# Designed miniproteins, single chains, continued (4): the designs that were tried, part 92

Each design is a single chain, and the fold is of that chain. pLDDT is the mean over its residues in the fold that is shown.

## One batch from the design tools (miniprotein)

Design m15189
Fold by ESMFold2-Fast:
Structure m15189 (fold): chain A 73 residues (1-73)
Amino acid sequence: VKEELEKLFEELLKNADDPQKASEIYNKIREILEKNNVPVEILKTVDEAVRLMIYEKDLEKAKELFQKAIEKL
């Protein structure tokens, strides 16, 4: 699960400029997190990373938050 999520987070960051592709990747991430009953704290961290990436265009902070999410898994 960690390895798959790490790969998807990297793909999401690579596609930050493609809203349609980013949305597809985010939906896959969301499904994996929900199926594995990931704690709400980790879900919130991932959602904040996506917000920073899409709306603030802050890829560096988004990377840090994705890394924190992986560490807590």
Scores: mean pLDDT 80

Design m15190
Fold by ESMFold2-Fast:
Structure m15190 (fold): chain A 89 residues (1-89)
Amino acid sequence: MEEATYVLPSTGVRVTAAYLPGASPEEAKEKAKELALSSDSDAVIVAAPDGSGTYVVLADKNGNILVEGYDNVETFEKIRAALEKLAKE
């Protein structure tokens, strides 16, 4: 697993991103919750590529899953909306 923390320029939201190849959707969700509770970031994104595509999970700082799904336009739009909502606090 590789992880890094980013600050989104337009919102100031601090995001920890983790890349977890081969993980199942369930494992990606558990890792997102774990990282959310252990990091000092406002949000956590986990990307888990597998044979079905890339499963993406967005969690808030309290470990609540805000968005989950395979990589597609709808999932990315939901992630953008959730991050914008977090920026408003």
Scores: mean pLDDT 76

Design m15191
Fold by ESMFold2-Fast:
Structure m15191 (fold): chain A 59 residues (1-59)
Amino acid sequence: GVETAAQLISKETGLSPEVAREIAELAAAGDDAGARELLLKAGMSERQAVDAVRLAKEL
C-alpha cells in the first residue's frame, strides 16, 4: 500500500517522509511520469527514479 511504499522510498532514497508519500501516491495512481519527475527534481538519478517507482508499484 501507499504507506509501505512511502516508508520504503524514504529509507532507500533518504527523502523526507512527506516527499516519499507524494511519490508513493503518484505511483499508486499510475502517474509514473509525475513520480519520476519529483524524484529527479529531488536530486535522484534517472535509474534511481525508475527503480523507486517500480518498487512503489510492487508494494
Scores: mean pLDDT 80

Design m15192
Fold by ESMFold2-Fast:
Structure m15192 (fold): chain A 85 residues (1-85)
Amino acid sequence: MSPEAREGILLEAEGSMYLMAAWVNKDDPKEAAEYLRKAAEKFRQAAELFRKAGPEYEEEARRAERAAEILEEEAKKYEEKAKEE
């Protein structure tokens, strides 16, 4: 496995841990939003590394980028909830 692909996998794991932290803190919209933003950043970084790793990792890159987009949208929803409190 290339160093870029290996780092991408580790970043996806970190992103998943932040996503779990957001779920645990779902009743604190500000904290949930911060964890979702951190998760999205990790998935974005993973997607870039998978693209650098080569065409064989294009599916992983697309998956990671899509995950980041979904998490960024979810973070915006929690940021709006935080403004209501």
Scores: mean pLDDT 86

Design m15193
Fold by ESMFold2-Fast:
Order: C-alpha cells, then sequence, then structure tokens
Structure m15193 (fold): chain A 120 residues (1-120)
C-alpha cells in the first residue's frame, strides 16, 4: 500500500539508478532498474514501460528517452503538491552523490514545472 508520495519517491530514486547505469555503460543494471521502475509504476502505465524494455529494436538511449517521457506523464498524473515535491527533493539530495545532483535537480524542476503548468 504505497502512498502517491512514496511511489513518486521510488520512481525518482529508480530513475537516478537507471541514469547512473546508462552513464556507466552497465546494460544489465540499466535493464534491471527499468524493470524495478515498471513494478512501482501505476498498473495502467506498467505494461507500456515493460513494452519499451522488451523492444529489441530500441537502443539503451532510446529506451531511456521513451521511459523518461513516460515517467513525466506518470508524474503529471500523480499531481504532487509543493510540499510533497520539497520532501522528495530533500530525501533524494541527502542520498545522492555530487555527480547525481544535477540529474536529481532536473527531475525536481520537471515535477515543479508540471505542477505549475499542467493543463487538462
Amino acid sequence: HMTPEERLYEMLRLRIEVHRALRAGDEKAFEANLQRLAEVFPPEYRAELQAILADPSLTLEEKYRLADALFTRVAMELRPTREQVERIRERLKAEASPEDLPVVDGYIETLEALHRTAEE
């Protein structure tokens, strides 16, 4: 029974791990962390992420870009509050290495922008 805030935190944590694996050229860690990300996605988006991971025609960079676009959509649907974004930011910053901080900041900026400018 994961809360929306806990789900968003786990999704961001796993996205950082995916990015780290991609930077290191660790294909096995990249695929393992994308699979873990699929498990924490809401059920309606899980199959779409699994389809991206299973597509043999896609490069690791293409899989990353498609997964990142899907992550943005899921984060938008979760509609985190400012307070939730701030708590997630502080938790991620406490756990991130200096090399990961720009990636963490980029994800938080994206979530804040989606919260401010989302239209439906």
Scores: mean pLDDT 77

Design m15194
Fold by ESMFold2-Fast:
Structure m15194 (fold): chain A 80 residues (1-80)
Amino acid sequence: MSEKRDLAASLDVAGQILAIAARNGDTKALEGAMGVAEKVYELGDKESAAKVYQTIADAARQLGNEELAAEAEKKSEELK
């Protein structure tokens, strides 16, 4: 099933990007993770997409990117 394969791969990539961004303070990597969260949503897993957006919001806030944090938090809430 291609959708399940793509979902699992997208979630793995999101986790790796978030770990690197948090470790290195890489705000641009968080922007990449936003695209992965959108793909997870398009693949039909809005619950996992919402969790990825929330993690991005928390990481962006810790890195001082309030604009990205607000955008990611809004997207996370819209998926409920």
Scores: mean pLDDT 77

Design m15195
Fold by ESMFold2-Fast:
Structure m15195 (fold): chain A 61 residues (1-61)
Amino acid sequence: MTSEQIAQELVRVSSEGLNATPEESRDALNQGLADVFQRVLRGELSVEDLPARVAEVIRRH
């Protein structure tokens, strides 16, 4: 994926999933998202995998 495609997919997944997430689950969701971002920063996940990992975290909540 190009950087533009990754950014577009991230916006789409985040907007759709976060709007559907109950407020009581928001803190757990935010922690899960922070973990995914930290894994990318540590080189444990590629940036291209980021939209899929974010979608997985959102689906769990």
Scores: mean pLDDT 70

Design m15196
Fold by ESMFold2-Fast:
Structure m15196 (fold): chain A 99 residues (1-99)
Amino acid sequence: SAMEEIIKLMEEMVELLREMLATDDVLKQIGLALRIIGIELDIENIIKNSDLPKEVIELVEEFIRAAREAVLGKLRGDMEVAEEGLRRAEEVLKKLKSL
């Protein structure tokens, strides 16, 4: 289902965020950020081609926003913002899985 595919992509994005936060190699961080953006585009394409409930779309948008904050926080050297973004992304994914 579209929901199962989105959840799988969101789980992959969380794993990439964890890897990105764990590395001090700026080139690796940029590479991981680009992969995260690629997954975001895949999720957006699934949403555009699927009749998903508004509540699900809103949770996915909240997840993408949190993931973006984590990426930008890490790239700017703001670990507090990066860790909070990851925590929020994980919380939203947990909520989506409970639907």
Scores: mean pLDDT 90

Design m15197
Fold by ESMFold2-Fast:
Structure m15197 (fold): chain A 66 residues (1-66)
Amino acid sequence: MKTIGAELPLEKLPLLKDKEPGKVYELSDEEKAQVAKELGLKPEDIVSAQALVGEDTVYVKVTYKE
């Protein structure tokens, strides 16, 4: 398994726009699919994903199968 961190524009992740900034969220399957598409990953390869939502950006931490 590998873990990656990425900062993504919140506008690319509309499912996360309604979340309160400054908190870490464990992502749902739908939210994982959206993040996977932005990172070029297959949703089925994602083992875990968390997001720290900011005002205009989201920091995502994704663990996936190699």
Scores: mean pLDDT 81

Design m15198
Fold by ESMFold2-Fast:
Structure m15198 (fold): chain A 56 residues (1-56)
Amino acid sequence: GEGARRMAEEGDAAGAAAAGGEDALSSNNVKQKQEASQFGARGDAEGAAEAGERGA
């Protein structure tokens, strides 16, 4: 969602992954949440946000 994208713009990969994970939970999509976490672990803030948006 918007929160995850905003955190990615700020360069906060961990924050983007957390926000993306919350968006994924709203659709009950475990794979999108897992993808957001993986991108966050690699420091890819934009990838984490994008994965979360697909789960929302």
Scores: mean pLDDT 62

Design m15199
Fold by ESMFold2-Fast:
Structure m15199 (fold): chain A 65 residues (1-65)
Amino acid sequence: SLREDIAVGLILIAGSVYGIRVEVRREGGKLVVTLEPLDPEKNEELARLIKRIGRNEGLEVEVRF
């Protein structure tokens, strides 16, 4: 969907800005996002941002490390 496409794009941009590798899987209206465990503080900030992106687009988002 357009909402999923926007959320995926924003999540990938966020990962790039933080310098952390991000993998996104689409699972029936849910996004599963896996973050490279590179830096505890940056990983936590990025996970919070990703969850906010999901909320803004009305999508369920699961963040994994």
Scores: mean pLDDT 87

Design m15200
Fold by ESMFold2-Fast:
Structure m15200 (fold): chain A 74 residues (1-74)
Amino acid sequence: MKEKLLELAKRAGERFQAGDYEGALALLDELIELDPDSEVARLGKRYLEAVAAGDREKAAALEEEGARAEAERN
């Protein structure tokens, strides 16, 4: 289950980095369905906000934070 959450978070990050905000949002919605308290889902939503605002650096930083949080949890 934990690996599924991480995979969805990474895929969401990949999609919005490619400019597919709709696809990223859909993947985040899946994360929230699996674990509403997931910190990765919350970080993913902040990613979308940053990318939608055009803040590439903020989006990249949030993605790295999400990956580190998952690595620590494992």
Scores: mean pLDDT 69

Design m15201
Fold by ESMFold2-Fast:
Structure m15201 (fold): chain A 61 residues (1-61)
Amino acid sequence: SLLEKARELILESASHTVEAILYIVRSLTEGRTPEDEQKFEEHLRKSQELGEQARRLLEEL
């Protein structure tokens, strides 16, 4: 169902948000690296893309 698909997208989006936050915390505590910055940006972008997809599905309900 559309609700089940939206739920999965929301949970995946939330997971990527948590990962992005953990990279911020790591950068503040252990020092900033280019690899961690790139991983942060990838997770932030994925979170935004998945959140937008979920929003569009919910608008169809």
Scores: mean pLDDT 84

Design m15202
Fold by ESMFold2-Fast:
Structure m15202 (fold): chain A 76 residues (1-76)
Amino acid sequence: MLEELEELVQQGLEAYKAGKYKEAAELFRKAAELLEELREELLALGATEEQIERLIELLRKKAEEAEELAKKQEEE
């Protein structure tokens, strides 16, 4: 499960660097959703609410940035 989260983030970053912004946005959104599902488990393992929220926010931000870039590519 945590390994799956790590893979999604890595794939998202690779897609972003390759200019595959739509794919990157989808991967970052999936990573954020998975992290939300794992929230209680991560808290039980000693993570803080602030750490989890910060990471979710970062992933959502990256997804929004990638989605904006994808829209600009499709418009031109």
Scores: mean pLDDT 81

Design m15203
Fold by ESMFold2-Fast:
Structure m15203 (fold): chain A 77 residues (1-77)
Amino acid sequence: EFKKKLAEIAAFHILDNKLKVEDVAKSLKESFESAKETSTVEELKNFVDERMASITDEEEKKKVEEIAEKLLKMLEE
């Protein structure tokens, strides 16, 4: 849950700034490790849900989910 929400936030950042997934994945891995004890999962979830709801194009929503899934797979490997 927490990891998925962080990956979705990273996906928004990648799309907005046209960043490479590989570069963001490294930063995200560090965030997963450091935030494991101090994260407010609820705040992250609310942020992602609000951002996702603001996207009116279903194709953009799918793009965010695809990038987030790719980031999660890279972190699991």
Scores: mean pLDDT 68

Design m15204
Fold by ESMFold2-Fast:
Structure m15204 (fold): chain A 100 residues (1-100)
Amino acid sequence: MLSPIQKEILEKVMELLKKAKGSAEEKAEKAAKMLYTLSQSALDQGKITVEEAKKLLEEFKKKVVEWFKENLSEEDYKKAVETLEKNVASILETLDKLAE
């Protein structure tokens, strides 16, 4: 289960995703960048651990994929999910380096 601060970050990112303009890929990239920025700020302030940031990233991926499946065409869904997976993998690699 996510902590209150993890839930707050996730809610802000999901609201950005819903309101963002541009292509499905641009929405995925903007949402992932906001998640990283807010998570990094929380980590720097000692409000979350690296493990909590990883749990937040997994829950973010799940909710964004679900929203894309419900709100996008099949073609846009495939492109958005590919962009999301690349951004999530990049964030996870960064978090793994911070855990060392």
Scores: mean pLDDT 85

Design m15205
Fold by ESMFold2-Fast:
Structure m15205 (fold): chain A 114 residues (1-114)
Amino acid sequence: MLEEMEKKGREFARELGKRLGLSEEAVERAIERAKELYGKNGYAPGLVAEELLVEYLREKGIRLSPVDLNRLLANALVHPEKLPQYVADLLAGKEIPSVPMEEIIEQLDKVFIE
């Protein structure tokens, strides 16, 4: 079971990282950080997507306000598959949508139930 979670989590992270244009080394750092912070739960798509976003911002030298960073991280957590679009919207100067607190709580409950 853990091996299947790890395999699926790594496959998701590699595909998302590729869509973000991240190096293999940056993707591996994001996976290891998620694992270090959250243990087995770090393989959850939303949690690894937040760490991929952090590596993306670092690699590109993008500086965000705390409000914009928190908004983007919340979107990565609840809609990880949409992260490449949110990054593209940010670079185009478009506003990143706020995430309702209820959606954040629901996503965290799903990740940490086990």
Scores: mean pLDDT 79

Design m15206
Fold by ESMFold2-Fast:
Structure m15206 (fold): chain A 76 residues (1-76)
Amino acid sequence: SVEEQIRRSLALLENGQVGISTPLSSLGLPTDAELAVNGQPVKPETSFSDLGYKEGDVVTVEITYEGKTFRFEVTL
């Protein structure tokens, strides 16, 4: 499912396999999805560090794909 794909992509950040400087587009998130972090719309080429977040921060990631919004709490 799209939700499972998104959760798996975000898990790469949570488990330290990728750093917070990794662009969101490089995590395997759906390319046609609209992205928001803590309610702020973001571009796919943006990283969490570009947004001013640090390791250990807890953020809400919202992904809208095909009219459905998925919300995840992510510890960076």
Scores: mean pLDDT 81

Design m15207
Fold by ESMFold2-Fast:
Structure m15207 (fold): chain A 62 residues (1-62)
Amino acid sequence: TISERESKEKINELVEEAKKSDPETQFKLELERSITRAASVGPEEAKREEEKARQILEHLKK
């Protein structure tokens, strides 16, 4: 038996592990890490990193 809360936590954990195994997903994880690190410095830095990540993803779609 598993609670809904426990289920959500395990699903998120498995998703993160799966992301780490894929090259494209690893790249997205690196962008998320950059945003998280910037957020520890300040909200303005976090927003700048989010904007850069968005621009990079748009470039990849071209």
Scores: mean pLDDT 67

Design m15208
Fold by ESMFold2-Fast:
Structure m15208 (fold): chain A 83 residues (1-83)
Amino acid sequence: MMEEKREKAEKEGEEYNQKALELVEQAKTSDNETALKLVSEAMRYLALGVDAELDVIVERAIEKALKSPEYREVGELMLKSRS
């Protein structure tokens, strides 16, 4: 169950990163104006990919912290900061 959700999130992140890479490659063969627009769009896709990956990492960290007596308070603060 958790493995399937992780795989889907990872795949979505990979798709965003792949789109960003394609846009950068197109920018290399484009004029300066078009290249700037493509790079800007690629940066947005990279941000989406990183955000999706970070969400999974942070959720795991919070779950781990909440289960640990030493880190429970930190986990609760992280949970509140993301709400």
Scores: mean pLDDT 71

Design m15209
Fold by ESMFold2-Fast:
Structure m15209 (fold): chain A 80 residues (1-80)
Amino acid sequence: SLEPPIRVALHELERGVKDPSASEEQIRRSAETVVELVLSSPDEALRREAIARLEAILASPETRPEAKGPLREAIARIRE
């Protein structure tokens, strides 16, 4: 299971990607917070769960086009 700080960061990111008032930069910053929290843990299962969650957000029809770049960047960084 995802730790509470990561879960909170993912919920804020999910809200941001659907919010027409959120800028691409704000979405990128939210995604960077998720990346930093995930990479602070050596847990491979946690990293895989976070990637799956980010991919689900990226695939959502509710995710605005401006959010897709920052989400792909976040997924790539966690996979490194």
Scores: mean pLDDT 84

Design m15210
Fold by ESMFold2-Fast:
Structure m15210 (fold): chain A 90 residues (1-90)
Amino acid sequence: SIEEIKKEIEEILLQIKKKTSKESQKKIDELLEAIKNEDWKLAQKKAMEFRELLLQELEKLSKEEQKEVISLLKKFEDLFSELLELKEEK
């Protein structure tokens, strides 16, 4: 369901938030608000901004944290794509 996908996205983003800079945390919070408000255009823009910032910060993390963050990011992107597809199907 859409609600289950939203919950999984929130859990993944909160896990990433614990491992990232304050700047990335702010972008994650903005993304979560956009998803909560169902502002899909804003959510897509915030997801792109978050992804770009996170990838730039990966080199500052330990090798183990880099692997974990990349795995979480991939799970987020897969779930977010599914969520957007479901919203286009009326």
Scores: mean pLDDT 82

Design m15211
Fold by ESMFold2-Fast:
Structure m15211 (fold): chain A 94 residues (1-94)
Amino acid sequence: VPSIEELKEEIERLIEETEEILEEAIKYAQSKGDEKTVEQLKKAKEQVEKIFEEIKKEVERNSEDLEKIKALKSQVRGLKQLVEREVKKLKEEI
């Protein structure tokens, strides 16, 4: 079983990777001149960033709770998968 410290590092990495996916998607849509998709992706990025701030707060609040940190990592992973799916779908509509 990974340590709490390792799980926290994995959560931070998953957050960073998810934010990078959204930023790359915004740049791609902008390069295609699709202002509607750019606006939708920027709004999605703001919402995702807000959720990640709440998750970071939960991680610090439960910093010694291994099971809670595992659950939070699963939530971040799930959100990353949803973002990847939505980005792929939006790119198919451009």
Scores: mean pLDDT 84

Design m15212
Fold by ESMFold2-Fast:
Structure m15212 (fold): chain A 96 residues (1-96)
Amino acid sequence: AEAAAEGSRRGAELARKGVEEGKGREGGRLALLYSNEGSLKSEDPNARLAAGSGAGLAGISLSVGELAGDPRWGGEMAARASEKGAKGAAEGLSVA
């Protein structure tokens, strides 16, 4: 399994679980951390960019959620960003 895709997938999974448990902020931070770690460990530049972009969007989502006073929304959007990063990393490996 590609490290970037797997890291982003795991981050998204933890973020969704965190949102379900009322820990959306914590879940969103895990999505950012795992997506970023997967990106840094990947040797494929397309997979790195996809997972890194997902991590960046997750960070923005957390910040927007905090500013809006809605950490659950921030965590949910961070999970979605990490899922898109994971999909992009997997697709980059398939078509690049």
Scores: mean pLDDT 74

Design m15213
Fold by ESMFold2-Fast:
Structure m15213 (fold): chain A 90 residues (1-90)
Amino acid sequence: MTKLSEEQAREAAREIARELGVSEEQVQLGALKAVMETPQRKITARIIGKHIAEVAGVPEERATKAVERQARKFGVSAAELATALALLGL
């Protein structure tokens, strides 16, 4: 199982934060809310994007696309990315 490393998760958080013009902490909190409120099998880039958008006050579609880009870049599922990002905030 290719688990996303802590360094890769930090890079993903920085890239999402940079693309959306928000803090890494807001990205991490959005991912944490998605993981806590959604069963792992139902976590999609849109669910993560929605929670980041609610935390950071950005458009949901922009947040969703930023998450999709990072999941694709690292070859992981949205659920795996959300879990890795949430663990950075813990």
Scores: mean pLDDT 84

Design m15214
Fold by ESMFold2-Fast:
Structure m15214 (fold): chain A 77 residues (1-77)
Amino acid sequence: MPLIVTVDIETPDREAAERAAREAAAAEGLEVEVEHLPDGVRVTIRNRRSELDAARAVHRLGGAVGAPVRVEVEPEP
């Protein structure tokens, strides 16, 4: 069952976080959706095949942004 990973990035600089997330995603061949929140940005990564695949995507994206992240993993509907 494919997984959806949601990464909430807490940052005052939402534009920089969005650029960093999109650049990291492009480098890894990931399709991402980015949404601006009051306190940061939300990055949604679909079609993760395993918890390990999800964890790797999160680790690379979080490292690129350099900000605190909160992660949720859910089954894709």
Scores: mean pLDDT 75

Design m15215
Fold by ESMFold2-Fast:
Structure m15215 (fold): chain A 77 residues (1-77)
Amino acid sequence: GRVHVTLITSPSSGHSTIVVTSDDGTILYRKTFKLSKEEVEKELERLKRYLTEVQGWEIVGVTTVNVPDSLQPEPNP
């Protein structure tokens, strides 16, 4: 199958979400991490290897979205 990988980062909250969708828009994977930028990049590379080497899927695109600090979500405990 063909999949798209999206990394959504929120520097203000320290959270990052990785979403994997099929080319028809179906969400196949979604996970949120409270990790450093370097650790999230390592998790993304591990996921890319898993998708291609274990699942045999083609990664059509990788998109990174950063949330601006000026648009911070309200702090929830």
Scores: mean pLDDT 73

Design m15216
Fold by ESMFold2-Fast:
Structure m15216 (fold): chain A 77 residues (1-77)
Amino acid sequence: SMRERVRRALESTLRALEAGTLSRTTALIGLHDAKEAAERLGLEEAARLLEQAREYVENGDWASARELIRRAIEVLE
């Protein structure tokens, strides 16, 4: 399903972010795409968490971004 696809994409993004292999630009694009997909699916809580994670990435707060991505993944289960 699209929901599972978004969840798996976020799990991949989280792993890359934790490994330090993800560029800021790639992270921002991935979070934006995931947020838009969550909004289209009516998953308001996941969309809000992803929007906040994107703002933390823009501000260089990677630890807070990782936590919010983890929470978004849990909501998508």
Scores: mean pLDDT 86

Design m15217
Fold by ESMFold2-Fast:
Structure m15217 (fold): chain A 89 residues (1-89)
Amino acid sequence: MKEELIKEAEKAAEEAKKHIEELRVPETEEFIEQLLKQLDAMKKETIEKLENTEDEEERKRILRIFLLQADGLKLSAELEKRRVELRLS
């Protein structure tokens, strides 16, 4: 069970990374790099928490929070690309 939740977190992080990378254009490059660093840090923190948590309900909560945070980073990348496309500084 713990191993399955860790695998789920890794898959979610990889999916989010690919999605964020697809939104990279020259104007968003620095912002995308910052989001990718945040995603990697959050992934590592989440996996560490999952490894060190004995309670199954708490592990599921930790994973759920990470999935929401990863979705938030994807949305941030989408909004930044849209900002550039609309020529909003």
Scores: mean pLDDT 85

Design m15218
Fold by ESMFold2-Fast:
Structure m15218 (fold): chain A 65 residues (1-65)
Amino acid sequence: SQAEAIAYVRALTAELLAATDDPATQATLQAAGRQLIRMIEEGRVLPREAVRAALQALRDAELAA
């Protein structure tokens, strides 16, 4: 459901934020989480695995920069 998809994005974003103290990474993850939630609210279907991969890739890219 849409509510379950939004809850998943919120939970995963919170988990990744708790795992990092880097402010730039935190800002990027928060922005990405908000955008994913908007896309779901607009009726887009986002697979959980794609959401997880995207947020983890963004975190890893920020930490490598």
Scores: mean pLDDT 80

Design m15219
Fold by ESMFold2-Fast:
Structure m15219 (fold): chain A 81 residues (1-81)
Amino acid sequence: APSVAEVEARMEELLARYRAGEISLEELVRELKALADEVRASGDPAAEEAFARREMELLTELRHRGELDAFLQAAVALNQA
């Protein structure tokens, strides 16, 4: 199960890689789902809180980039597959 520090580090790395163009929006969505599933499976409230906070920061960044709608569509598509 990921620690708070691991969750924060993984979220920071994902955002940095996405900003650098190293991963696609679709890949970002897949990586976030994988991390969310790990955090949820852990049942650790501190890790869940850290993930939720960093996810909100990421969604805010995506909104500022005009990419939030595309992100949400990709997330819905992944959950239906």
Scores: mean pLDDT 82

Design m15220
Fold by ESMFold2-Fast:
Structure m15220 (fold): chain A 57 residues (1-57)
Amino acid sequence: SALERQLAIQQTVLGILKAAVYFAETNPNMPQSVVDALRAELAEVEKQVAELEKKVS
């Protein structure tokens, strides 16, 4: 279904954002504002994935 496809795409994006946050946090030259922005984006994608999981269950 379209919802299952959207869930798979968003789960992939979530994985990429988790890796990006980890990379940013481990980079001593990364501004804290960038780390905070990436964490906020990760939280939003986590919410979207949770909502889609409820719809496909």
Scores: mean pLDDT 87

Design m15221
Fold by ESMFold2-Fast:
Structure m15221 (fold): chain A 92 residues (1-92)
Amino acid sequence: SEELLREAEELAREAAKLAMEAYRAEREGDLEKAKELKEKAEELLEKLRELMAQLSPEDQRRVLAALHEAAVAEALADPALSEAEKADAAAA
């Protein structure tokens, strides 16, 4: 289960990164890039869902925490986000 947990955490972090990159691309008007990144993020989230079904509730919670931490880190690293948007991302 430790190997599955690690794989799930890696998928969660990558999915969060791609989702935030898609958000940034959409904000900049690059709709084609945003669509490609969203589709890739959705594919990773589907794979993550399959792995999570094999994990204990405790390990599932750890994966969700990793997903949240990655999303917050990406939001905080984005210089174009307002203070309010960064605070919202950190609180979510």
Scores: mean pLDDT 77

Design m15222
Fold by ESMFold2-Fast:
Structure m15222 (fold): chain A 75 residues (1-75)
Amino acid sequence: MVISDASRLINNVINSAQNGSSSTVINNNVRDFINTVSPVMTRDQIITMIRNRSSIRGLSDSNIQNIINIVNRLF
């Protein structure tokens, strides 16, 4: 169940970044994702998942790095 929720929430993060959503919306989506996965995943595992899924979806390196910076700030 956590894996299915993680997949949905990471897609929300990626979609909001691709759509040029506000910093607030992106931060909220990242927070929801971390809150769901942090009990079962380390920060490094979370960052790896974000990098891999964002790259597959064609996010720019700058957008990927912005999401990772938010993850590091919230941990």
Scores: mean pLDDT 80

Design m15223
Fold by ESMFold2-Fast:
Structure m15223 (fold): chain A 76 residues (1-76)
Amino acid sequence: ATKDPISGKDLTKVPAVRLMSGHTFHVDSLKKHIGKQIEEGNPVDPISKKVIDEEALKHIEEAIKRSAEVQEELKK
């Protein structure tokens, strides 16, 4: 399915990030989820519940930045 498991949004028309678990998440939903997890402790994958290590978190943050950059270009 092409739906974000966090928000249920359609992934075919929005920026998305695929995690090591093989699940794809909407950028906005993933950013919000990770932000909350960081405030509460160590961030974890919403499906596998595996702790996201520092290197994986950095790659996810970079993917979110790139997707936000692409979205801003589309708004111009």
Scores: mean pLDDT 67

Design m15224
Fold by ESMFold2-Fast:
Structure m15224 (fold): chain A 65 residues (1-65)
Amino acid sequence: MIEELKKELNELNKRGIRSLTKEEALELAERYADKELLERIRKLVENREEVSIKELADLIIEIEN
């Protein structure tokens, strides 16, 4: 699941997409993230309209370590 999320973010980045809307980020998290990562992404985007792919990638690295 988390590896599929990493792949999706990498593919978006390769296509020149640098940020996702709150809704897009939550949709990806609900599809691929575990419970801990999903809750962290929800908190990250709670008061924001968009989030960068870099911030999502950095959050995944933080949770894995």
Scores: mean pLDDT 81

